# Designed miniproteins, single chains: the designs that were tried, part 28

Each design is a single chain, and the fold is of that chain. pLDDT is the mean over its residues in the fold that is shown.

## One batch from the design tools (miniprotein)

Design m946
Fold by ESMFold2-Fast:
Structure m946 (fold): chain A 81 residues (1-81)
Amino acid sequence: SKEELEEKAIDALAEALGVDRETVRKMLRFGKEKVTNSPEAREVAEKVREALKSLPNTPDAQRRAVEAMREAAKLDAELKK
């Protein structure tokens, strides 16, 4: 279902970025709504930016990032139906 794909994408992204699931959920929501100029959107963007800077350059981290991208792509494909 769409909800299952969303939860899997959130789980994979949270694990890959090392942030909580709520931060990922807000990131996806603000991206979809094109919200960029609210204090909450800025806080979420800053948390994601800091997480990206802290990502280890290891095969394991790369594998998690690829998995997260695949789950996000599945969700995006379902949303475009």
Scores: mean pLDDT 74

Design m947
Fold by ESMFold2-Fast:
Structure m947 (fold): chain A 100 residues (1-100)
Amino acid sequence: SERKREEALEYIEEAIRHAQEALRLATNPEAQEQLRRAITDARNAMIDLVAGLYGVAIRRLREAIRHLEEAKRLDPSIAEQVDRAIEYLKKAIELVEELQ
């Protein structure tokens, strides 16, 4: 439904905000690179969702979660911001799976 797509987009936007905060706080350069990749994948997933490419969007969101998990491993100081971003991306994935 259109409402589920809009809600998924809102969850991805929330995840991006938390990932951007993590990027601002991160001091490890490799963690910063993983956070930038996660943000890029999440933004591309939003474009895929608007285009109706739900399977592609889910793969990109899962890739974003992998990058976020690696960033947290490299820089545990950003764990709170990263965990919030992951939670929002998981909620977005659940909604997008219902659109398939």
Scores: mean pLDDT 93

Design m948
Fold by ESMFold2-Fast:
Structure m948 (fold): chain A 75 residues (1-75)
Amino acid sequence: TQQQINQLRDQARQLMTDAATYAEIAGNTELAKKAVELYQKALTALDNGDLQSAQQYIEQLKKLLEEAKELAEKS
């Protein structure tokens, strides 16, 4: 549904923003770039109605966020 697509879009944006922020704190430019790339892939999947692929990219963003947080805590 459009409501599910909008909810996943908002979730992806928030995860990307948080991951990029922690990556910046950690000084890891490649991690920040990867967050943006995963977000763009999630948006493309959502625009095509591919909820399965979108959810996979969102799960990758969640893992990236945890990685970025761990690195930021060491900075």
Scores: mean pLDDT 86

Design m949
Fold by ESMFold2-Fast:
Structure m949 (fold): chain A 72 residues (1-72)
Amino acid sequence: PPSPEQAAAGLRKALELAKAGGGSGAATTVGMLSQYGAVPAEYARRALAAASAGDAEGAAKWVEEALKHVEA
């Protein structure tokens, strides 16, 4: 499982990707981290729903929420 520092680093890269229009990659990162218990499953579900709808801004929002959770 990733350390909190590794999880935060992965989420920062995912946020950059989502802001560039790569919502699917961002949702994948949140989903992987939720499997390790690093972020709530609800955040992964929301990020995936946004990515599936082509909503990169929505995906970015849920990556930011996941990052806040990890860095709290």
Scores: mean pLDDT 80

Design m950
Fold by ESMFold2-Fast:
Structure m950 (fold): chain A 105 residues (1-105)
Amino acid sequence: NKEEEIRKKMEEIAEELNTEEKVIEIYEVDTEEEFEEVRRKFGRKVAELLLSGKKFTYLGVVLKKDTDVEEVIKKLEEGIEKMKLNQELLGHSVLYVSDFEVELS
């Protein structure tokens, strides 16, 4: 329940950023199907980091090569802070990758 509420708030932050165009996608690895999707798109190491949940809970993928990656990350982090998710995500980070910088394993 708590984890589903946090996930939903993360999706709401991403939807605000994606209002005019899709600039970011958020991924989580809780199921084998989600692991396989992240592994196919972003590589096994990224999927394993998310599955472990020790340092990273979410993957933030910046989709637009012409988008200011730093600005997108900053806006997502500001959204997390405004929703007071920093306490729920204590010790856990969002792992950021750019669509054009993703290393295929």
Scores: mean pLDDT 69

Design m951
Fold by ESMFold2-Fast:
Structure m951 (fold): chain A 85 residues (1-85)
Amino acid sequence: MKSLVEQAEKLLEEAKKLKEEAEEAAKKGDKETVEKKILELEVILGLIRIILGVAKLTGASKEDIEKIEEIEEEVEKLLEEVKKL
């Protein structure tokens, strides 16, 4: 069983790959692919928020909650950067 923190870290890794793909699409003028990557990033952000909610409801440690919150902030920042493409 993976911890909630490890699950959030995997989603962050996927978000970073989506940002890279969106940047490559933007360089080619492929607006449709950029828009698709924005939607995929929004789904990942939603999943991280669900993980954070579960962590808070199940009494996860303060340290684990803080790590998931940091991951949420990082993914929100990635999403905003992609929206500027």
Scores: mean pLDDT 86

Design m952
Fold by ESMFold2-Fast:
Structure m952 (fold): chain A 89 residues (1-89)
Amino acid sequence: MKVVIVFHNPDDFLKEELRRLAAEGKAELEEVDGKILKLTFEADETAIKILKELAEEGDAELSVEGDTLTVTIKKPSLETFLKIVNGLE
C-alpha cells in the first residue's frame, strides 16, 4: 500500500534522516519551504500497524484516498520517525 507521511515543522536532525532514507532509494522525499516534508513509500502490514498505533495515541491523523494512506504527524520527532522506520525494515 502506498503511504505518504506529512511532517509539520520537523527539526534539522529529522530532516537529515529523511533525506538519507530517500537517498537509499527506500522512499521519495518532497520538501515544502522547510516547514512541511512529505515522505512517500510502499508500506507493508507492519508499517501500517505502527501508523495506526500513532493515530490511536493522538500523535497522527490518518486519511485514506483510493490505494494511498496519508499520515499527518502532529508531533514530529526523531522517536516518531524511528517507530515508522522500524516498520519499514
Scores: mean pLDDT 72

Design m953
Fold by ESMFold2-Fast:
Structure m953 (fold): chain A 92 residues (1-92)
Amino acid sequence: REEIVKALEEAAEMAEKAGVYKLAEALREAAEMLREGRSVEEVKEEIRRRVEDEIVAEAAIAVLRAAEDYAEGKISEEQFKEVVELEIEKVK
């Protein structure tokens, strides 16, 4: 959980540096919901409900899924960052 939260905060910083503020905001809200004890599935549902821009919502969900895979050891930190960069480019 801490690992997923940290990964999402790092992804939000990457999105902010790229000028994609709506994605950065969605990722920070997702990190906060996880910190409050909500499940990853509940957070995905909330992103779909709260984020009006479908492209931003799907990008945030993709990053959340990659953060979960990274926390579970299924992908490396480098692979996680590659997913984040790809999703940032889709939203630009």
Scores: mean pLDDT 85

Design m954
Fold by ESMFold2-Fast:
Structure m954 (fold): chain A 79 residues (1-79)
Amino acid sequence: SAEAIQQLNELLQQIQDIVRSVADTSKPQSDEEVNAIVKQNAEQLLQLLEKMIALAKELGLDEAVARLEEEKAYIESLA
């Protein structure tokens, strides 16, 4: 539905806002800097990913669900 797509976009924006709130975006980010940001914000990122997975399941986006679950596992591995 259009509402579910809007919610997915809002969740993506929240993830981007979290990254920007703690990152210096005036220069390219290294993998180490990105991983540090992810680890520091792991709990919030995991909650947002869970909501995105739920919405993707409602939309029947099986490939997106699989990719989001892999991303969730990656973030959990950094915590």
Scores: mean pLDDT 71

Design m955
Fold by ESMFold2-Fast:
Structure m955 (fold): chain A 63 residues (1-63)
Amino acid sequence: SKAELYVELAIAYSLLGKFDEAQKWAEKAREAGATAQHAINALPRVVKAEDKEAYKKELEEKL
């Protein structure tokens, strides 16, 4: 869903230290109706990504 995608982007930007961008995606996730379950599902996917920058780009391509 769009909500889960936005949550994954927020987490990816945060783990890369890009907190201003992470906040923007978190706000979009909230507007899209993101729930705690979306965050629970997204967190391990982003954390286990060996190349978080590449993973972030793949997420952006799905927008």
Scores: mean pLDDT 81

Design m956
Fold by ESMFold2-Fast:
Structure m956 (fold): chain A 56 residues (1-56)
Amino acid sequence: SEELNKLTYIFLLLAENYEELEKFLKEHPVSEEFKEGAEKEVKTTKDAKEIFEKTK
């Protein structure tokens, strides 16, 4: 489905750049169901990246 394809692309962006993922979600909204999952993923990835960079 269209939303499943968007979710797959979101996961690919997470692997490369979480900032690009945030921009993508702003410009290309997904369904409420998928959006909730994606938002949680973005927040978790941001927290992980921040901790990693601070520890480095």
Scores: mean pLDDT 61

Design m957
Fold by ESMFold2-Fast:
Structure m957 (fold): chain A 96 residues (1-96)
Amino acid sequence: MEEERERRRREIEAAIREAHETDPETWREMAVQFRGAVILGRRILAGERLSPEEARALAARLRAEVAARPPALDELLALAREALEVEEKIKEKEEK
């Protein structure tokens, strides 16, 4: 239901804001995970296959990118929302 999606979104946004203020390491880890989820999720929705080697290479690249240029609060919030949207589309496709 829409209420469950909204609750999950609020919980994630609250966690993002807390990490931004208190824990730079968690902030960077969240950025890597949300960017990875969006990229991998889009490929799944496109019907593409991803090898374990490609997944590891992507994760290493994203960690290096985030270390060099940490995202702003608004950028990470946007990434989290996009990751949730992609996850819901994958779930809907599987249920069809």
Scores: mean pLDDT 77

Design m958
Fold by ESMFold2-Fast:
Structure m958 (fold): chain A 62 residues (1-62)
Amino acid sequence: SLEDTARALVDALLSGDERRAAELARQHSRGEIVEALLSLGYPGGVAVGIAEAAMDLARQYG
């Protein structure tokens, strides 16, 4: 599910697995990631910050 992907994305970011975070982010839009994080109970500003970081990594890693 998108929520499972968001959980995996947060885990990858916290563990410093930038390549895995980029792979997960590349499969979804910024908006999908934000909505999934909000559904998991992240505050709006945190959800947007995580999504932006993930999208930046997706651009860096192709």
Scores: mean pLDDT 86

Design m959
Fold by ESMFold2-Fast:
Structure m959 (fold): chain A 81 residues (1-81)
Amino acid sequence: LEEARARAEAAGRRVEAILAADPEKRAAAEEVVAEAAERVHAGADPEEALAEAVERVAEIAGMPEFAEAMRAYNAAVKAAL
């Protein structure tokens, strides 16, 4: 669990650095997050909305490793419950 979390955090920090360097990608990622929040507000499942947002942000940043790390972390959390 801790190792999966550390990998997800490291990948997330790299995505943040990429978005900070590219305002157009940052705007696109912010739109994805806003859309996910709106869907949850409209009654969508938060887990599904978050998973979809993570995949789209990973594509925008060009970092498929982020989506993979987040999937691994979520699976580890579910296994620990």
Scores: mean pLDDT 79

Design m960
Fold by ESMFold2-Fast:
Structure m960 (fold): chain A 64 residues (1-64)
Amino acid sequence: SAKEKAEELKRLVFEEHWSIEEAAKQLGVSPRVATALILTDGNLEKAAKFAGVSQRELSEDLKK
């Protein structure tokens, strides 16, 4: 889920000191989407709006 991916991204970036690009690559998302998920705590609607994509597009990308 978006929330689970946000929690893993936060762990990689803030606890393991990974770059946002490395954490995004590990989870199969773009750096913009990774940043949006972190800032919105995995709220799909807010993250989609922040990343400049539709909620549907983001939901589909997160299923990969």
Scores: mean pLDDT 81

Design m961
Fold by ESMFold2-Fast:
Parts: C-alpha cells; sequence; structure tokens
Structure m961 (fold): chain A 76 residues (1-76)
C-alpha cells in the first residue's frame, strides 16, 4: 500500500465522517477493508472492534486482549 492509496482512503473516511459522523466513518472503513492488504485489514479491524467495545462500555484492557487475539490469528 503506497502513500497515494493511503491518502485516498483517509479522504474517503474523512468525507464519510463529515457527512454521517462517526457511524459513517466506521461504515466506510468496513467497505474499504476487503480492498486493502491483510496487514492494513488487521489494523482497520482493530479500529472497528475498539469502537464496538467502546459503545458496549468495555475497558482498555478488554480491547488490548482482543487485539492480541487478532494478531495471533494473523500470524497463522
Amino acid sequence: MDEEQIAELEKAVEEALAKDGEEGALKKLKEIKPTLPPEMQLEIEKVIKAEELRKAGKDAETMREENKKMEEEFKK
């Protein structure tokens, strides 16, 4: 993934955030995720999961544990 592709994706997410707020940004990230390299998909999945856990009132420790699980599965 090159710098230009990252800038294009950031702009798309920013436009979704400006138009539909935080929910729009998350929806755009979910749409973009399958078009990205596996490493970037993992990072986006972490962001989506962190937001879902935040809405559920989960703490940072739970988020860290879920991130570890995703990283371990990615190595396989």
Scores: mean pLDDT 71

Design m962
Fold by ESMFold2-Fast:
Structure m962 (fold): chain A 55 residues (1-55)
Amino acid sequence: SELEKEVERILEEILRLNDEAQAAMASGDTAAVEAIQARIDELVKRLEELIEKLK
């Protein structure tokens, strides 16, 4: 379904952001880590909304 495809897309984005967060943590860029974590939090909320529609 379209919802399942959207869920997959969001999961792929979260994976990319986690890779970016690991790189930022390794370099000590705390501002980048905070910004990336905020984006992940937004995507997680959207993912929860989509899952709720799927039950």
Scores: mean pLDDT 84

Design m963
Fold by ESMFold2-Fast:
Structure m963 (fold): chain A 75 residues (1-75)
Amino acid sequence: MDWKKFLEKLKKQIEELVKKAEELKKQGKIEEAIEIYNAVLTGLDYILPLMPKELHPELEEMKQKVKEKLDQLKK
């Protein structure tokens, strides 16, 4: 498996999910937006042990950015 290409695809998918969550937020569907961010975080936690150690810092950074967006929705 080409983990670097997988990570690039994962980043794109996360960006699309973030955009979807922001649109749901705009529509007042805050709970649905929170569910999307939680699903992303769960997916990242699942992928982390499967990914090479060299890519962990980038995945952890991505996870942190998603957590920050989720925290903004909970306020």
Scores: mean pLDDT 80

Design m964
Fold by ESMFold2-Fast:
Structure m964 (fold): chain A 66 residues (1-66)
Amino acid sequence: SREDEWLAEVRRLLEQGVADGWSPAEVTRRFVELLKQMPDDTSQDVVDEAHLLLQRALDELHAQRA
């Protein structure tokens, strides 16, 4: 489905950001751009999963910078 493809793109973006050591600000900015591309009929559960993935990525990036 379009929401599954969008969530896969979110996961890929966040994994790449962590792997490449992007700033938390850069990851958040790119995540917001993906939110603008979110399918209109995206379920709340998928939106919640995307935000959970963002939080995990931000936690990892903060740990890398500590």
Scores: mean pLDDT 86

Design m965
Fold by ESMFold2-Fast:
Structure m965 (fold): chain A 92 residues (1-92)
Amino acid sequence: SIILRVIGAVLRGLGLLEESRLNKSSLEEAKKAAKEGIQIVADVVEPYNPKVKDIKDKGIKRIDESKTVDEAIEAGRETIKEILKGFLKTLE
């Protein structure tokens, strides 16, 4: 089921962000975790929604411009959420 694969990807991506926060990672480590989280979700959803590429690119730019760990993690979370929202809309 594509839905189960997307749920699994979202949980893995969000898990990387949570682990980064709990481990009190550096800014660069948090940015890396956020980008990896976005990529995990994007890889699963992109074949079903071409708009994912633009959402991912904007999310990565926001992460690169982040000045704090919290900003980088929030950018990652918001981007994953937008990818998921876009995917759910394709099921309507």
Scores: mean pLDDT 87

Design m966
Fold by ESMFold2-Fast:
Structure m966 (fold): chain A 63 residues (1-63)
Amino acid sequence: SMAKEDELARRLARRAIEAARAGDTFSAAAYVLGLASLVAVDPENEVARKALEEAQEALNEAL
C-alpha cells in the first residue's frame, strides 16, 4: 500500500465528514467522489475503502 495514498484517503474522509456536518453537501459529495476514485484505481487498498464508507455515511446523514 502506498503511504501517501493512505494519507490522502484519510484527509479526504476527514474533509468530507467536516463538510457534511457543516451542511456543505456539495463539498462533501466532491470529497466522496475523490475517495471513490482512489478505490477504483486500487480496489485492494483497505484504508481507502474504509475512508469511503465513513465519508458516505456522513454524507447520507447530512442529506
Scores: mean pLDDT 85

Design m967
Fold by ESMFold2-Fast:
Structure m967 (fold): chain A 65 residues (1-65)
Amino acid sequence: SADIEDSMAEITAAVTGSITGGRAELAGKTVTLYLPELTPEDQAIIDETRAVLAKRGYTLEVVLV
């Protein structure tokens, strides 16, 4: 869809800013979120973000580091 790249850059920045110790990368249609630990609060943010991204045809993957 139109304007997806600009929206995805903004969403990626917002997710990184909302999760302490988190990092996010965008590659093609996949957003990868790197976390040191997964808390219940972070899980809730991740689930909401995954739903938003899925509506735009993107996948959110979580990797523990």
Scores: mean pLDDT 68

Design m968
Fold by ESMFold2-Fast:
Structure m968 (fold): chain A 87 residues (1-87)
Amino acid sequence: THSAESVESTIEALEAVAEELLTNSDKAYEAGIISKEEAELLKEIGERILELVERVKKVPEEEREKAVEEALEELRRLAEEMEKRMA
């Protein structure tokens, strides 16, 4: 019971984060806070999060918990990749 609620909450949180990244990257660029390249990287991250969420939603309910774990692992790898690009 708790596990299913956790999965749904995680999906909602990921969608919210992706939307925030996609929206705020343009605002930060327009404000002169970040470069165009940094804004493009943030948009790429947001788009990839949305792709992962769509993939999780397409799996059967009994597999969603594992799919969420796999998505979070992929996001960790994406974060490492972006850190290396920004270093």
Scores: mean pLDDT 78

Design m969
Fold by ESMFold2-Fast:
Structure m969 (fold): chain A 73 residues (1-73)
Amino acid sequence: SDLEMAILFTSQSIRMAGAIFDARLAGDEEGAEEIERLQKEFVDRARQAKTLAELQDIIAATEKQLAEILKRM
């Protein structure tokens, strides 16, 4: 449903905003910029999602990419 998609999108957006905020507080501008780039890619892909399942797949792919960024210190 549109409501479920809005909740999932908002939740993922908050998570990514928090990661950017944490990177900037730590003085990691390069890390913050990389997460911001991933966030823009996520938003662009999420806008193309027509179903809840498509959005869930996009979120799963974004989480894998975010985890890889966070492993690089």
Scores: mean pLDDT 88

Design m970
Fold by ESMFold2-Fast:
Structure m970 (fold): chain A 88 residues (1-88)
Amino acid sequence: LEEARKEMREKLERALRESPEMQERLRELERELEANVPDPAELAEAKERAREVMGAAAILREEGRTEEAEEALRQLLEALLRALEEKR
């Protein structure tokens, strides 16, 4: 199902590009990951996960489900930060 995966990725990336607020939040999260994740491979995986969730939240906002989008973003941020703390 390469086509479905590609379409989903393009949909998430488009939603992110059309949401300046989500892009700004993603950049802030990526900066925190860069400061706290020393392994380049783990950093790349964490950034990809963050981008996927941010894209999904952007889609929820486009659908008018703003509160659900904000909750998803908050949960992602807390989960990623908690995982980074546990590795220290």
Scores: mean pLDDT 73

Design m971
Fold by ESMFold2-Fast:
Structure m971 (fold): chain A 83 residues (1-83)
Amino acid sequence: MKLTPEQIERIVRGLKEALDAVSKILKEAEKNGDKTKVEEARQRIEDILKGAENLLKQAKEVGAPDSLIREIEELIKRAKELL
């Protein structure tokens, strides 16, 4: 099913919120020395990264605005920096 640019924008927003939440969990788990929670948080970041990379491909296919493409690329960069 082809996503519209508006649908892509909403998914990007959801992925950003998810990444912000998981980033906080990761930092807290690292502070507490909870290796299991660190691994779980990193796995969730990897899932977000995979979702964002798939979304970038769809955005390019539907000719989404350059601003939206850049926003997805920035999200991918942030996720990679946390891993």
Scores: mean pLDDT 85

Design m972
Fold by ESMFold2-Fast:
Structure m972 (fold): chain A 58 residues (1-58)
Amino acid sequence: MEEAAKKAAEAAKRGDPVLGAQATYESGGDPQHGRGAVEAGYLANDPESAAEGAKAAS
């Protein structure tokens, strides 16, 4: 979870949707469940929201 959250934060900082998708997958193995929160975070350029999305995806 911590590593996935860090990756989501980095994806948001870089605006990298591929890293965002990988963070969602690693956090829960279910990209559909957490994907929206992670994507919303980096689209808004908000690494904290992206990290919380990855944690919420478990």
Scores: mean pLDDT 58

Design m973
Fold by ESMFold2-Fast:
Structure m973 (fold): chain A 79 residues (1-79)
Amino acid sequence: MSPEEEEVREQLEKLERMIKEGKEVSEEEYEKLLEAARKNKELAPYVLRYLQHLMKDPSAPLDPELAKKLIEELKKLLE
């Protein structure tokens, strides 16, 4: 795998672990995920799908305003 693909994968796995453990995910962790997606725009649709899936889970400890902001930024990357 390319280094950029590995970086996005690692950030997604970290966020998934934090969410499953019921830990509050900081804005900084989400910004790292967005930056990794910017480095490899081909992976941005995968990241977008993951965040949209989390938004539909009522048990996910995800800030809805922060998630909405990240989804909009990822959509801009795909344009």
Scores: mean pLDDT 69

Design m974
Fold by ESMFold2-Fast:
Structure m974 (fold): chain A 87 residues (1-87)
Amino acid sequence: SAELEERLEELARELLESDDPLARVAGEQILRALRALREGRLFEAEVHLGMARIARGVMKLVGGDPETLALIDEALELLEELLREAK
């Protein structure tokens, strides 16, 4: 869905503007995953999704902002849905 892709891009851009470097890493990996998905490179998209999940996990472990973590969780859910639809 173009609407899901647009929402995911908005979330990723918001994460890139975060003061938290781990949130910025998650946002960068989400954008890379979306680009790979658009190019039909599903394996590369899955790798970047995995990297975004790692950044999220580390951010939670070090006590990152709950509101920023919620944005990452929303973005990861949308990316997982888009990857599922691409199969």
Scores: mean pLDDT 89

Design m975
Fold by ESMFold2-Fast:
Structure m975 (fold): chain A 58 residues (1-58)
Amino acid sequence: GPAEIAELIAEIRALAAELEAQGRSDAVDKGQRAGVRALLEGASVEEALRVALETMRA
């Protein structure tokens, strides 16, 4: 729901900032591409955000 989407966005923003500070902008880009792909494949916004987050963590 909207609360879960807001939490996922906040967590993605925090992780992206940390990864960029570590020189890992490639991981942020990979996560963004994975999230967009999930949306194109019919995933919900929440599912796409989870895919982006998990891809950034990998």
Scores: mean pLDDT 87

Design m976
Fold by ESMFold2-Fast:
Structure m976 (fold): chain A 53 residues (1-53)
Amino acid sequence: APLTVGQAAIRLANAGYPVPAGTSFTDVRTVEELGARLVELGVISREQLAALL
């Protein structure tokens, strides 16, 4: 089964890339949207995101 947004967030946090406090998820519906948001916030690079998800 594909990863849920919640499962992807937990995986990224366990790898050392936690979601910053105060991040809104009302517009995040897919794992790709979560990834794009974290790259925009400077939490993770696109290359590291692709390696973990």
Scores: mean pLDDT 75

Design m977
Fold by ESMFold2-Fast:
Structure m977 (fold): chain A 75 residues (1-75)
Amino acid sequence: MTLTATIIAVDGNTITIDIGSRDGLRIGDRVLLTNAAGNTYTGGVIRTTATTSQILLFTPHNFRTGDRLTITILS
């Protein structure tokens, strides 16, 4: 499953995105994030609401609030 989201907050290696459990994200999901430039990042979903999720990134990143992402759920 591939989803599109916007980053609404950044806190170190954790990002908050504007999609949540209504969009199919679950705590413990492994995700692949692709930015507009085509760079890929891996992470895990650590918290969800109906409409937002927090993802812990496993690699260094340069994400900012307002960035658009493509998200692929791996598990």
Scores: mean pLDDT 84

Design m978
Fold by ESMFold2-Fast:
Structure m978 (fold): chain A 89 residues (1-89)
Amino acid sequence: ELKEVIEEQLKKAGVLTEETLEHILEFAKELMEKYGVEEEDIIAAIKGDPRAYARLTSRAGGVDEEEVLALLRADLSTKEALQDELTAR
């Protein structure tokens, strides 16, 4: 479920690889395990629910709001973050 939703968003953004999927999944797992974010709120936020996004960012109060949204939605910030980690040396 969560993996499938993330995979679909990465595919739409044109950045779906095994490495990008793994990085975004680990970030989502960290939000759930470290910050107690509900999996349902992560899924709904990825799908564009602003209320779920607000609950997610409230739970993850120590995390940058723009970074959270970008990584989970595979938008411009996600693309930039993926370049730093996955473009390879």
Scores: mean pLDDT 63

Design m979
Fold by ESMFold2-Fast:
Structure m979 (fold): chain A 64 residues (1-64)
Amino acid sequence: PETVTVEVTLEGGETKTVTVTQGPVLTPVRVIAKATSGEATVVVEFRDAAGNLLKRETLHVKAP
């Protein structure tokens, strides 16, 4: 499986790196991150060559 790395800045200025694992035939088209104090939400969308949405993955990341 391939991985996509996203750098997210949390509220308060702390930066976290998030790694998302994808299937071998999927290419991420959109990665969005929404940060709050102490946590961030990362949404990754995978689409085929025709633009059809194949998978959407939502991750929650906490600051230590």
Scores: mean pLDDT 60

Design m980
Fold by ESMFold2-Fast:
Structure m980 (fold): chain A 139 residues (1-139)
Amino acid sequence: TVGLLLEEEVNFLKKLSDLNRLKVIVLAAKELAPYFGVDLDSKLLNEALNSSSLESAVNYASKAFGVSQETIKAALRDLKVELSMSNPFTTPLMIAAPAVTLLEVKAGRKIDLDSIPTSVFMKAGINAARAVLKEVGFK
């Protein structure tokens, strides 16, 4: 069965703050990291996930992925645009996409994404979305 996220979940994701949208990217990256051969610093990831401000979360994510804060902010802007046009079938992959980009930078190489089943990216996107939706009190 391919259905993944509910329409109500997708519509709520479009309304997330930048802070909560960054937490979605971080959680998706955490789930995908083993498939990229990447070991992410769990302390830096937890600091990003426990941040109460966007600035703090961006700073810790920047350190965790070894990228500039501007790269993190660009990933957030891209996800916001993609989510505005998404549906239940495409939304999980749109969430996975910025996580993939950050993980390829951390790995220091482009990964052969065809070597990883699409279901892995879908599951990471769904799990990340649902974890953040639950935290913000989505029914």
Scores: mean pLDDT 84

Design m981
Fold by ESMFold2-Fast:
Structure m981 (fold): chain A 76 residues (1-76)
Amino acid sequence: LTPEQEEEVEEALLLIKYAIAKRYNDPEGLIEVGKEAYKRGKKDLAKEIFETALEIARQNGDEENMKKAEELLKEI
């Protein structure tokens, strides 16, 4: 793969991981996907994913992942 093709494939995989974690209401999985997005320079996407993780963690009463998502949102 060329660097451009590799970036496109990695972005597509990232969006698939996001969709799966969101569908299964998995705040831990969303936090991991958001961290991957941030490391790849996709700050807007990372923010969206962390906001989604925070909302789902809040709905689940998952205080640990709610705190993690809030802390990560302050970093971007």
Scores: mean pLDDT 85

